# Designed miniproteins, single chains: the designs that were tried, part 62

Each design is a single chain, and the fold is of that chain. pLDDT is the mean over its residues in the fold that is shown.

## One batch from the design tools (miniprotein)

Design m2154
Fold by ESMFold2-Fast:
Structure m2154 (fold): chain A 82 residues (1-82)
Amino acid sequence: LGQAAFEALLAQSAVPLKQVEAVANDPTASPEEKIRVAEQGIAETEALLALARAAGAVNLIPAIEANLEKVKELKKKIEEEL
């Protein structure tokens, strides 16, 4: 992969995390909606991680894994508030 493709994957991996953070901090969002968005964020980040691994984008793997863990932590925090 070229430099631009690596940067695009890294930027894309941050999008699910930002969406989950936005919904987690939205007082008007239902607990069920927050959990659903968090589950979607985990699935999307796992798909990006699988893509990075398949593409041999080894330099991006730690950053995407860190984003995945942050989304999982946010889901856990949302579940604790139920």
Scores: mean pLDDT 80

Design m2155
Fold by ESMFold2-Fast:
Structure m2155 (fold): chain A 60 residues (1-60)
Amino acid sequence: SHMERLRREEIRERAYEVARETLKKSNGDIKKAVEAAFKEADGQLSPAELIGVILAAITG
C-alpha cells in the first residue's frame, strides 16, 4: 500500500541517519554502523535495502 511504502522510506531514512551518526561518533567504525542500521531497521528492510543504506552512509 501507499502507507507501507512511506513507512519503509521513513525506516530507510532513520537507518541511514543512525549509521551516519554511528560513523561520526566511532571514528568510522563500519561494523558498528552496520549493527546500528540493522538494529534500527528491526527486520523491516530487505537485505538489498540495508546494503543500499549502509553504502550510502559510508560513501556520503
Scores: mean pLDDT 82

Design m2156
Fold by ESMFold2-Fast:
Structure m2156 (fold): chain A 67 residues (1-67)
Amino acid sequence: SKREKLIELLEEIIKNTTDESLKLTLKAVIEKIKNNELTKEELKDLINLLKLYGADESIIKKMEELL
């Protein structure tokens, strides 16, 4: 599902980052996704945040495909 794929992409970023604030933010987003509480606006904001953190362009593209 789109939901499961989004969680997997976020867990990939968590594994590859050393930024503890980013890890905590992404873990909170994963919980929102699991509870079906993440809005399309929040997902767009998350994608923009990840772009600012220099996340891989291929991961960003895969996340945008889930909008």
Scores: mean pLDDT 84

Design m2157
Fold by ESMFold2-Fast:
Structure m2157 (fold): chain A 107 residues (1-107)
Amino acid sequence: SLEEVLEILRKAKEALDKAIEAVKNGDFDTARKYIDEAFELVSEAASRLLELTTDPELRAKIQELLKEFVKIYKEIHANYDDPEKTIELLKKMKELVDELIRIAEEA
C-alpha cells in the first residue's frame, strides 16, 4: 500500500538523520550501518512504489531517483575520509527521499 511505502520512506529519512549525526561525531561504523539501512529501505520503498504506479512518466521518475540515490550511496563509500562531503551527500540522499515521498503522496 502507499501508506506502507510512506512509512518505509520516513524510516529511511530517520536512518539518514542518524547517519549525519554519527558522521558529525566521527562514528563512521555507526554512520555506515545507518547509510546501509537507508539504502535497503529506499530500495524496498521504490520497488513497492513501482508496483503501485501504472503511469509510465512517474515510473521513469521513480527509476531515475533510485539511480541517483544508488550513485550517491557509492560516492559516499569512496569518500569516508571527507566528513563534510559525506554530510553533503547524505543531505542530497534525504532530498531524493523527499521527492519519492511527494510522488507517493500524489499517487
Scores: mean pLDDT 88

Design m2158
Fold by ESMFold2-Fast:
Structure m2158 (fold): chain A 85 residues (1-85)
Amino acid sequence: MEELEAVVRAFRETADRILKLLEKYFSPEKVEEFRKAMDEALRLIESAPTREEAVELYRKFLEAVQKAIGEKSVEPLREAVAEAK
């Protein structure tokens, strides 16, 4: 339980930092789409049945966020979230 909480906290902190950075480069509407997708990703990590699955989701979502930022589109992150449901 405590290890899962650490993964959740780490993702939340990372998401907050990324959103603040995105405010400098993207429109408010686009930042809001990233925020919603990251909130859904966080819920999936919180709902993971094992710590190992939570860590795998964290890794997968971070890769998707990096790709989304590089492509200047929220789509890679939304696709990763949809696939994890």
Scores: mean pLDDT 80

Design m2159
Fold by ESMFold2-Fast:
Parts: sequence; C-alpha cells; structure tokens
Structure m2159 (fold): chain A 66 residues (1-66)
Amino acid sequence: GPLEEEAAKLAKAYAEALAKALLAQYPDGTATIEQIDENTFRVTVKAGDKTFVLTVDGKYFLPLLE
C-alpha cells in the first residue's frame, strides 16, 4: 500500500546516504546497493582490505509515516 511504498523509498534513500557517507571516509572504495526484499536494501562498501555490509529495512520507517 502507500505506506509500504513510502517506506521502500525512504529505505532506498537511506541506503544511498549510508553508501555516500562511507565513501566519504573511504574515497577509493566502491559501493553497491542491492534490493533484497520489498522494503529491504543491502549496502556493500569495499575499501581496500575492508568490507562493510549494512542492511536497511524499510519496515522500521513505517511508525514515522503514520
């Protein structure tokens, strides 16, 4: 429904913001964003010998949209 669609948009925007924040700390790194569920995105940032994996779940934004 409309709330779930807004949650998905917020989750994607938050995932993109997290990728940018990590790349600001590791400018030679690479970031990939993968949608793994209706409202869930996985952010993978690889920088040298380090790999960061973060999951953004849009369901946690639903209480903020009501």
Scores: mean pLDDT 78

Design m2160
Fold by ESMFold2-Fast:
Structure m2160 (fold): chain A 75 residues (1-75)
Amino acid sequence: GIPTEEELLERQIRVAESNIKALEEKGVPKDKIQKLRELVEKAREHLKNGDLDGARKALTEAQKVLAEAMKELFS
């Protein structure tokens, strides 16, 4: 069947967690890793409470910070 929005958000959160671990292993500063972890945890809290809009907003912010960290690694 077609995955639910909740299932898609949970998958996106898991992908973000994997990307954060990869960035930490590549030596991204601890302050940036901490901010990313806090945003992902916020997304999980919103999802747990059924706030899909809050989960999406937190995940979008995490994705922006992830993209910035990746650009700095390859600059």
Scores: mean pLDDT 84

Design m2161
Fold by ESMFold2-Fast:
Structure m2161 (fold): chain A 62 residues (1-62)
Amino acid sequence: DELKKQLEAAKKQLIEAASKFSDEWAEEVEKAEINSFEELEELQIKVGEKIGEYLRKQKELE
């Protein structure tokens, strides 16, 4: 159950981070089934890439 608690805590943090940029991305994270650290890392990478693209685009448009 410790693993489950760690995965849920990390998922919660990822949802919070995503919600700062898009409620839609936060919903995608919430709906994602995470049963392992590998799946969590893949989700973190995907969200991180979206945030990175968003921030880069914002700098170009300012």
Scores: mean pLDDT 78

Design m2162
Fold by ESMFold2-Fast:
Formats: C-alpha cells, structure tokens, sequence
Structure m2162 (fold): chain A 71 residues (1-71)
C-alpha cells in the first residue's frame, strides 16, 4: 500500500539523519584530537570515542597518546 511505502521512506530518512549526526560528531572529535596538547585531553576524547563506538577516532586518539608518551 502507499501508506507502507511512505512509512519505509520515513524510516530511511531517520536512519540517514542519524548517520549524518554521527559523522558530525566524528569530525568534531578528530578536530579535538588535532588541537589536544595534553594526555588528559586525549584520554577524555578517547573515552567519548569509545562511548560513541567510533573506531577511526579511537585509533587516532590512541596513536596521538602514544606519540605524547614518547616525550
């Protein structure tokens, strides 16, 4: 029915909106990693990235933590 097709369209739109929000949060966290100067800042970003389940952000935060620990 037309009503079932419209409901599927709304479902797809909701998933697309959620994906865009997640991408925005991922970009913001990557920028925070680039600007972070201390291990404490990076550990907070890593905690948030793990809570949001963002593998790329987790990897980037862990790599920068390792670089700062070599000082």
Amino acid sequence: SAAALEEKRREVARYAAEALRKIGEEIDLILQIKNAKTLDELKEILKKAKELNLPLVIKLAEEKIKQLEEK
Scores: mean pLDDT 83

Design m2163
Fold by ESMFold2-Fast:
Structure m2163 (fold): chain A 69 residues (1-69)
Amino acid sequence: MDVEKALELLEELSKQVPPSADPYVERMREAVRAGDAEAVDRAGTGIVVVADLSEEAKKLLSEIAALVR
């Protein structure tokens, strides 16, 4: 797991999502710090449900999930 890189990608993702996704971005940040891959996946699902994501944002979500596994 590369927590530092995952947090950098998450900060970039947060700039590309609407404020409605902020609670899920914060949940994902806590999950990344805790090393909880299941919680990261759950938070990512929340972001997808509440936000219409660009292809770039979807790629960032995929990379964050891969780094936490």
Scores: mean pLDDT 80

Design m2164
Fold by ESMFold2-Fast:
Structure m2164 (fold): chain A 79 residues (1-79)
Amino acid sequence: MEATKQKALQIMEEQKEKLKDKSITLEEAERNKIILDQQLGILMSLEYQEKGEEALNEMLKIYEEEQKWVDEKIKEIKE
């Protein structure tokens, strides 16, 4: 379980770094968002399983701004 969480966090950081690249295409940005959403889903499922609903709700608050940032980046590329 620990190794799975660390792997998901590593993949998420790599995808966020790619989204900061000004040369990224819309197609690449949308693919990176899908990968981020998938890894976030894995982390949320593991956190819920270990610590229950209250921990999931705190995690959602932390990642709410992160998801907003990703959506804003995709909007910038579409314009």
Scores: mean pLDDT 74

Design m2165
Fold by ESMFold2-Fast:
Structure m2165 (fold): chain A 66 residues (1-66)
Amino acid sequence: MMTPEQKREIERAMVEALRAMGLSAVSLLSPEEQKEAEKRLEELYREAEKRAEEKVREYERKLEEE
């Protein structure tokens, strides 16, 4: 089964993939829209990273209970 370390790596990779997709989407916007979009995306990425850590902790807790 997946280890907590593997779960953390997967969650990290997903956050990085979201970042890469966001960067590609932002490149299609005007320079002014890009600045606003980048600020919002950075906040979303920080929130996604927090959620990823919470998911890893929840997964670890489940493994210890089972």
Scores: mean pLDDT 76

Design m2166
Fold by ESMFold2-Fast:
Structure m2166 (fold): chain A 79 residues (1-79)
Amino acid sequence: DELTPEQTAKLQQLQQQLNQHIIAGDLDGAQQVLQQIADFVASQYPEQAQDIHQRFQQMAQQLKALSPEVLQQIAEKLR
């Protein structure tokens, strides 16, 4: 199943917001955007919602576990 143009645009907007928070070093904001992405994706695939939320929770935990140096390197690549 293909995403609609509106759904694709929403996902791209959320991804841009995530990148902006990472560049700013705002890990709390980045986690909130990751949750919004997880909720959006889960709404498209409700039978897989639990697995989707678990995967995004793992990503959020990994983001918080990153050293400041690694986070800065990621931020520089996103600019």
Scores: mean pLDDT 77

Design m2167
Fold by ESMFold2-Fast:
Order: structure tokens, then sequence, then C-alpha cells
Structure m2167 (fold): chain A 65 residues (1-65)
């Protein structure tokens, strides 16, 4: 994983804690950086919810430890 901003880390922590988050919940925490997390492949949108991508779930868990 590349270096993440505090807002990006806060967004990842929210999704990891809840198992998924809405766009509104994430925008309240990450602002415009939500789209960056999706573009980097860290989050994916599934039926209106954002979840940690399965491809990077282990790396995200290690980062948030």
Amino acid sequence: LDSLSPRQLAGLRLVARKGGATRAELEAVTGEELDTLVAQGLLVEVDGFYVVSPAVAEEVRALLA
C-alpha cells in the first residue's frame, strides 16, 4: 500500500469496523478522498456500500493494526 493520508486511513478504519459503509458515511470522514481510495483499489462499491477490496484485505488489516 502507498502512503495514505489521515482522512484515507479514517475511511478505511470506518469500513473495516462496520464491514461496509455508505457513500454519505465515507464522505463525512474522507471528503473528496473517497474517490482516491476507490481508484487505488482499496475500496470497492457493492450495491451502494463500500467495502475493503478482497485483493488488499490482508494488507489493510496489517496497516490498521
Scores: mean pLDDT 78

Design m2168
Fold by ESMFold2-Fast:
Structure m2168 (fold): chain A 70 residues (1-70)
Amino acid sequence: SMVEKLLGMIEEGKELAKKDIKEALKKRDELNDLVSEQEDLSSEEKKELAKAYEEFLKEYIEVVEKKKKE
């Protein structure tokens, strides 16, 4: 399903945030574009995607903060 695909891309983004910040940002931009084009998602699916995406952004911020200390 599209939701499973988007959740998979979010998980990929979380992994990239720990390895390569530039690639993680590209994945974030791709996800933003794809999610904004999805008008057929249920309210529950939208909430699930929003939570996963928020976790991805939090992970990215934590990696940036860690690098500032190094």
Scores: mean pLDDT 76

Design m2169
Fold by ESMFold2-Fast:
Structure m2169 (fold): chain A 106 residues (1-106)
Amino acid sequence: MSKVEAANKIVEDLLSGKINQTEAKKKLSDLLKGVTGKNPDLAQAVATYIVILLKNGDGYTIEFIKNLFNEDPYNPKTVARFVKAYVGGDLNELTNFVQKVLNKLK
């Protein structure tokens, strides 16, 4: 199973009520561990924000999150920036990243 297929299944199961938010966060954080390097807290933080966006977002937010795990040139850059900010302990950079994502989805 590709990471995109695995992520889409988690999203669909959450939106259909087959899994709850706690289970979705766990499954997404496990999937993201390979992307977030050695920092498990970053995987958990990203998974938490994704679940919040999915539960409170419109159709554009949902489609954006589904595409976040594909191999497009935007996804690797965004994830690398997020990983660098969190490994450095820069909470302002994390806040700016979340705000930038939310602004693009309006």
Scores: mean pLDDT 57

Design m2170
Fold by ESMFold2-Fast:
Structure m2170 (fold): chain A 92 residues (1-92)
Amino acid sequence: DAPIRELLARVRETLGIDEEDQRQLEELLRARTTPAQLAEALARIDARDLAGAVEVLQRGGLSETAALSLVAALRPGEGEEFLREQIAKRAA
C-alpha cells in the first residue's frame, strides 16, 4: 500500500535501517495500522502536527512509545525535540 511504502522510504532516508528492520517495521504497520490511518498520520507529519500524528497511530493500535519514535524519525530535528518534550511531560 502506498502509505506504507512512503513511510518506509522516509524511515530509510532518516535512519538508514537495514532490510531486516524494514521488514519488521512493515509487518508491525500492517498488523497494527490501516492504510487510511498511515495516510492521515503522514499528512499530519507534513503539516507539522506531530502530536496529532502520534494520536492517529495510537488509535490504530501502536503503543505510545512506538508512535512517538516513528514520528520523531520522520521529522529529523523537529521530531527529536518533540520526542524530548513528550518524554519530559510524561516524567512530570
Scores: mean pLDDT 74

Design m2171
Fold by ESMFold2-Fast:
Structure m2171 (fold): chain A 88 residues (1-88)
Amino acid sequence: MSPAQESAAAVARAQGFLADTRSYYAENKANLSPEQAARIEGMLAHAEDLIAQAQASTDPQETMALVTKALFFLISAKSEIYVEKRMS
């Protein structure tokens, strides 16, 4: 229950959310335009980069800020996939 353990747990959860969002994207990719797919792939790539930076950080506060940013990109990607599916 150290700040470092809490940060490591947050990174692990973000990695899980990234994997789930990638799976959801793959399942729905056939319903997306090339432009929408490129945008979502960009969000996923940015989230992956932020998670990697969070893992490399030795500051728990910096790690949590990076994880929070990564989660916003993942939520945005998932929401964009969901909106397109719902509007079909």
Scores: mean pLDDT 81

Design m2172
Fold by ESMFold2-Fast:
Structure m2172 (fold): chain A 88 residues (1-88)
Amino acid sequence: MEEEREEKRRRVLELAEELAKKALEEALEEAKTEEEKERVREAVERALEASREAAERLPPELAESTAKLLAVAALTEGLVAIRLGEKK
């Protein structure tokens, strides 16, 4: 079903976007200058745009994995540094 594949893609991208939003907020708090804050925001937005383009160009199965990896990978650096205060 085409609808089912779109739903799976949406869920994967939605999760990646939620992680991206949180990573962006945390990264902005770490940025010390206004110029750095703008660069971080631009980089995050470009990474998400590229992920979406890749998802639309590739077959549904590969598109989901690729979009997730591209979106999360671009933002993982910030999350890894910030989330070092692991739970337990």
Scores: mean pLDDT 59

Design m2173
Fold by ESMFold2-Fast:
Parts: C-alpha cells; sequence; structure tokens
Structure m2173 (fold): chain A 62 residues (1-62)
C-alpha cells in the first residue's frame, strides 16, 4: 500500500479541520458561548469525516 500526495492532502486537511475546531471551541467556551463551541466541534468533525472518506477511497484505488 502507498500514500499519494492526494491522500496526504486529504489527511492533512482533516487534521487541520480538527485543530481549527478545537481552537474555536476553546475560544467560545472561554467566552461562555456553548452554542458556538458545539457548532465548532460539529463543523470540525464533519469536515474531518468527509475528508477521511475521500482519502480512504483514493488510497484503496491506489
Amino acid sequence: KKVSETVAKYVGEALRAIGDGVDAEIKYRKAGNQEAADQAISDGTARARELVKKGKEEAEKL
């Protein structure tokens, strides 16, 4: 099995989405905004899941 630049790109984007979501969650939680914090986590996990799915499909095709 081999990881292409395309797969690496998807994995990198997924990790960045998670990191961005965590950073936003911390900021909103610190401000006492639970709704925004929950939204940030939801958005981050949705992004990551979609990107991981794309990367997996590409990796299997390789």
Scores: mean pLDDT 79

Design m2174
Fold by ESMFold2-Fast:
Structure m2174 (fold): chain A 85 residues (1-85)
Amino acid sequence: MKLREEAEKLLEEVFGRPVRVTTPDERELLRVLALSKGKLKGDEYFDLAREAVMRGDLDAVKALVESLKKGLSYEEAKERMKKAS
């Protein structure tokens, strides 16, 4: 199963409309989120991604992906996203 399809479906539920992931950075973020979702309770990282995507802030999305790859906490990821914007 492609992580992109799962992530786009989840974003569609959040946004209430079809969503397409077109950039490499968005695809990387959604892969990391999809892999982490089964290990974590809740979709806190998807909420952060949704806010950044709604703003068109790809630098915040990149900061989130880097934070998740480093195993940082939700609070640390949020702070890094804020500083990247």
Scores: mean pLDDT 58

Design m2175
Fold by ESMFold2-Fast:
Structure m2175 (fold): chain A 81 residues (1-81)
Amino acid sequence: MVEENLEKAEKEGKARIDKLLEEGKDNPEVVKKAEEARKLLEELMEAARKSKEKGKALAEANDEVLGKISEVEKALLEAKA
């Protein structure tokens, strides 16, 4: 159950980050933040898989990744303004 949720969260997170990276590929700030978000997603999902409290680790990982994705989205919006 939690393993399936981890796979879904990682897949959805990667897809969202990849889309932002493609939209902002000409902006170094967006590219940098998108790469940071991708690295954070990979690290947190790996840590959650190894955690004895997988549910808590997944919830914390989702919150941090969503926050980082929000930073990328903000950078993309600022680049368009």
Scores: mean pLDDT 78

Design m2176
Fold by ESMFold2-Fast:
Structure m2176 (fold): chain A 70 residues (1-70)
Amino acid sequence: SMEELKERLEELLARVRDREISAAEALAELQKLAEEFPWHETLRRAVAALQRDPTHTNILAALDDLLKSL
């Protein structure tokens, strides 16, 4: 559901912001989310963009944008 995806994205954002998880680990979690929610076009596009430049800053920005688009 959209609510489940939102909750998981909020949790992931908190972990990335608090440096509990690396940028690479956060990207892996986002890839897993894209596989679980394959109908979510914005998430799929965000993951593709992040694979090109998976910096901590880019992951935080992508998570913020994804949460705003839900």
Scores: mean pLDDT 85

Design m2177
Fold by ESMFold2-Fast:
Formats: structure tokens, C-alpha cells, sequence
Structure m2177 (fold): chain A 77 residues (1-77)
């Protein structure tokens, strides 16, 4: 299935490869990605994958995943 990225800027995987609409789906929910905002690479993660008939739409959230946030909260005890 072809991937669509629901983000208006450029998106890169953890290795620095650009992710493009129409590529084969390689992302899973909570995977870390980098998004370009105002010329800067910002950490983000895959919030949701919406499965269509021929396409998978990846919805991204900027920031650390809920799992990473939980780990950081425990370490501050």
C-alpha cells in the first residue's frame, strides 16, 4: 500500500531519509520521525495510521511520544 503523510512540510525517518507521498508504507504507530518546521528539523512521532483501500495515511504529532514522556517522568523520581 502507498503511504500519504499528513504533514505540510518535509518529513525524514530516523536515518535522515526523506519520506514522500506515494512511497511504500514503512512507518508504524509511535515511530520517531523528524519534521522540517521553519527550516529546522524537529522531533515528531507517528500518532496514527489511517488505513484506506490503496493508501495508508500517517498522522504525525510534534514532540516526544507518550512512551518517551512516561520514561522521563519516572527518571525524575
Amino acid sequence: KKMKIDFPGKVYDEKGNELKDGDEVSLKVLDKVYVEIDGKLVEAYVEDLVFGEDTVTARLAVGKSPVDQLVEAVEKV
Scores: mean pLDDT 73

Design m2178
Fold by ESMFold2-Fast:
Structure m2178 (fold): chain A 68 residues (1-68)
Amino acid sequence: MPSLDQVVAQFQAVFMQLLTHPETEDQARALLDEAVRILADLTPENRDEAYARLLELLAQAQALLQQA
């Protein structure tokens, strides 16, 4: 399983690609805003929950990229 830092790096790569596709921009922004919110609220106590949610958002971003 990737580390939290690796998941964040994968998010950055996928979102950079999504932002080059105007048709997915609004959905990409929504996913990015949610990821930023999760990272801003990250604590040692909620790290596992945050990690699971970030993996879900990464999967959604990757699915969106496949539709672009």
Scores: mean pLDDT 77

Design m2179
Fold by ESMFold2-Fast:
Structure m2179 (fold): chain A 65 residues (1-65)
Amino acid sequence: KVEEEIKEYLLSDDFDARKAIELAKKYNIDPEVVVEAFRERLKKRGYSEEAIDIAVKTVKEELEK
């Protein structure tokens, strides 16, 4: 499924947030799925809860455009 492919990309070492958002918009991926995958990626990278919340809010705002 395209959804699973996007999730795998978001968890990869080659992650680019802009490209991930563009792909999600192009394929009508549920914003909640993208936000959750991005949150998991940032936790995996050792980011603080505050930084994760800010980044997730930014991604959600970008997906709403």
Scores: mean pLDDT 68

Design m2180
Fold by ESMFold2-Fast:
Structure m2180 (fold): chain A 73 residues (1-73)
Amino acid sequence: MKEIVKVTNGNTPLRYGDVIKRVTKNGKVVAENVPATTSVGQELVRLGIAKSVDEATAMIEKGEIEVEVERNL
């Protein structure tokens, strides 16, 4: 089974095989269907969306960035 989980914080741990379905920044989609193996914030840094996990967390908490993760059950 598959579940879509909306994350609220860059320190949210991801499992091997999780997929970031979309990343939205200020209402615009900036990334889709990214395989994820670390935390949400680390993937955002790898994509060049944030400079650090702490910055990613701050941006998510402010609502500047929104991330949806697909988790296999």
Scores: mean pLDDT 75

Design m2181
Fold by ESMFold2-Fast:
Structure m2181 (fold): chain A 84 residues (1-84)
Amino acid sequence: SEKLIQELNELLKELEKLFKEYLSILEQLGVPQSVIDEAKSYFEKLIKTLKEKAKTASDEDLQKIIEGLRLTIEELKQTIEQLK
């Protein structure tokens, strides 16, 4: 479904923005840049893999991925707020 793929892409963009904010906070807290760079690289690879998987996924599998992303986004938002 084009609608599910659009929703997935919007959630992935939101997750990327939140993750960039999270990394910025970690830098302010004195986490080493090498650790931040490794986390960023890992995250970028994960996003690419999810986008590639979505190209061949059924609507049922896309819905499961979307649900998982929504939960991840909510948890990341809560983590960011606790660190501020």
Scores: mean pLDDT 84

Design m2182
Fold by ESMFold2-Fast:
Structure m2182 (fold): chain A 66 residues (1-66)
Amino acid sequence: AIDKNLQEAEELEKRGDLTHEELELLASKYEAVVTRYASLGIKDAKYEYALERAKKVKERLKELES
């Protein structure tokens, strides 16, 4: 589940030219990874990566809403 969400998020992000809906999906996938790792008490490099990417995608969504 974690690896699948992370892989799908990375593949979606690499495509570029994402719609608002696709950016929301991307944020959701990174958030799912963060939530799962946090629930397991794991705060390693993958957790930090997913957390950073989720924040950047959310910033992009706010920029598009401005």
Scores: mean pLDDT 78

Design m2183
Fold by ESMFold2-Fast:
Structure m2183 (fold): chain A 93 residues (1-93)
Amino acid sequence: DRLQELLERILELAEELLELAKSGDESKVPEMIGLALDILGLTLDLLLVAPPELQPLAREIDELCRELVLACLRGDLEKAEEILKKLKELVAK
């Protein structure tokens, strides 16, 4: 299932991004930006392939991924953890 593959990949990259943010290592900021762009590309694919019935879910995942990216880049780790938990709940259905 293409949708399930996209959701699993988004979650994998989101977890990787949070791990890099937790390191506090400024030298890893370019890697974090690369992961952020990959995540946002996958959420765009999700929006393109999701059927009409799942479009609200796809949009919520896109919004949460954008918020996660910003929280990680700002070093707001508490907010990033909360967003990741919400993403995991949505992906679990």
Scores: mean pLDDT 85

Design m2184
Fold by ESMFold2-Fast:
Order: sequence, then structure tokens, then C-alpha cells
Structure m2184 (fold): chain A 99 residues (1-99)
Amino acid sequence: AHHRTVSEEEREAQALALELADKLSEEEKLELARKMAEIVLESESVEEFREKVEEYIKKLKPEKQAYARYVALAIERAFEVDPERVRELAREELELLEK
């Protein structure tokens, strides 16, 4: 752990994300990762990313929505810290997943 500023809500979200991840197949996890990377690359700002990812998540089955929201929040936080690095990682991930 690199940060000590973790709220109870963030701890519960992490635990819930791990439990929900166990309910997704490997194929579903890869598809989610691919879609998240695509949205990152199509977004020029954190606000645009938030809007596009919410529209995507709303179309998912309820069981997948909570995990997808947790992943999206983590990416949004990374975008606020270092947007160029997040886009670079998304490009690399998309290339690996689209092979």
C-alpha cells in the first residue's frame, strides 16, 4: 500500500470489487478492460471520460455495473494524477487485447 488516505467507503468498494470480479468470467474481464481502454483513448478530459464511461456502464447487466464503476473510478483518479501516462498504458493494453 502506497497511500494511507483510504476511507471506509474506499475499503468497502475494494472488497466489493474483488468479490464481484470472482463472478465475472475471464472473457468478461478482458472485454471490460478493452472497453475501458477504448474510452480512455477517446476521451480528451476526465469529464469526458466520466460521461462516456457512465453511458457504457448503464448498458451493462447489473452484476457487472458495480465492478465496472469501481474500475472506472480508479482510472478517473489516475487521469487526474497523470493523464499522459494513463493514455500511454491504455494504448499498450488495447494493442495487446486486440491481437
Scores: mean pLDDT 73

Design m2185
Fold by ESMFold2-Fast:
Parts: sequence; C-alpha cells; structure tokens
Structure m2185 (fold): chain A 77 residues (1-77)
Amino acid sequence: SAAQLEQGREQLARAREALEGLERAVAAGEVSREDALRGLDRLLAELEQLRKAAPPELHPELAELEERVRALREELS
C-alpha cells in the first residue's frame, strides 16, 4: 500500500542518515570502536525489523544498507 511504502521510505531514509553519520564519525576518529559497533548493531536490528515489514520495492535499498552496515562492522570487529 501507499502508506506502507511511505513509512518504509521514511524509515530507510533515517537508517541511511544514521549509517552515513556513523561512517563519517568512524573515518574522522570521532567515535570509539565500541560505540561504533553498538550503533551498527542497533542499525542491523532496525534493518532486520524493516525487512519483515517492508514491501518488495524497498528490498534492494534495504539489502544495500544491510551490506554497508555489515562491511563496516567487519572492519571494526
């Protein structure tokens, strides 16, 4: 439905902004590895919840964000 698409897009936009913020903070050395990992774990949990509710149209964008979070998490682990 249009409402589900709109809600999903809003949630994806917020998750993307959060990830981009973490990526910048990590690159700048403005956040500890532990705090960055905690933030990434929260993002992964949020993206997992989004995947369960998101319409198929949003799945490619969701998969892209999930992969970016996992890649950064692997670098920091």
Scores: mean pLDDT 86

Design m2186
Fold by ESMFold2-Fast:
Structure m2186 (fold): chain A 75 residues (1-75)
Amino acid sequence: DIEKILKKIKEIISKNPESVTFEDLVELIRQLSKTEAQELYLLLRLYEREGAPQSTIDRIRQQYNEALQRELEKL
């Protein structure tokens, strides 16, 4: 459940706001995500919020679509 992962991340940030970096958030998403699609979806939202270049956002979106396709077992 994506909402549970987001709640967990918010609790960690609230505890240590001064020490949490973008790289720490990426690692937390990877550790807490149960599927590749969940990980990529959360990374996509994080990169959009940080104002990453459109080329980076497009790449992550493509990876998310490919991971979602694999999880749906459509070859």
Scores: mean pLDDT 76

Design m2187
Fold by ESMFold2-Fast:
Structure m2187 (fold): chain A 83 residues (1-83)
Amino acid sequence: SDTARVAAQLIAREIERKYGKKASPEALEKLTKAVEALMQGDLETAYRYFEEALLEIGLSEDEAKLLAKALVGDPEAIKKVKG
C-alpha cells in the first residue's frame, strides 16, 4: 500500500540518521512488507520482515532484533531503544 511504503521510507530515513546506513531497494521492500503486516496485526510476520530488512541494511544481529521488537510495539524493547 502507499501508506506502508511511505512509513517504510520514514523508518529507513531514521535508520540512516541513527546508524549512518542507507536502505537498499530490497531492504526498503522488506520494510514495506513489515509495515503492511503490522497494519494487519500480524506481529510475527512484521517482526520477521523488520529483522530481515535491518540485517540487510547492515545492523548487527542484536541491534536488528532489538529494533525489530521495538517497531512491533514491544514495551521493553522500546525502552531500550529510547535509552
Scores: mean pLDDT 87

Design m2188
Fold by ESMFold2-Fast:
Structure m2188 (fold): chain A 85 residues (1-85)
Amino acid sequence: SLTRNQQIAVRMAFSRYSDANGTMTFDQFVQMVRDLGLDYSDAQMRAIFNRYDTDGDGTLDFDEFMAMVADDPDLLAAIMRYYGL
């Protein structure tokens, strides 16, 4: 389980990169990864995104995003660093 500070940082990241309906598109995910300074390849980002887009909507909701970040220590660390938490 994520700590309180980790949950706050992940929620802040999702809110910044999701659209008005509360979902994150692949393009918004790519922008986040680049803004966080992560060196994921385009193929790696696509594979990660598709793994957590379990219903095939082409978007991530908050629960899918939280699961992705919890499974990816590098992504979690980058989010924490970005928000200073």
Scores: mean pLDDT 86

Design m2189
Fold by ESMFold2-Fast:
Structure m2189 (fold): chain A 77 residues (1-77)
Amino acid sequence: MSEDVKKAIEKIEKLAGVSVKDVPAPLGFPLDDLAAVEAALERLKAMAGEQSPEVLFLAASIYEYLKKYPEHAARLL
């Protein structure tokens, strides 16, 4: 895993308050472009500290995008 992917994952984990390995697979919002994942990250930031299913699904959606497109991780930092 690249250093940028690790940093992006750590940022998501900090915002969600949970390890990404414990986050359920995303159901619903398909992240198929970088603008969509940036919007999801902004929503996650707005909901930071909430222990809600929506926060977990946003984190899972961004994590799944990073697994498919690790080269885009730097743009989420």
Scores: mean pLDDT 72

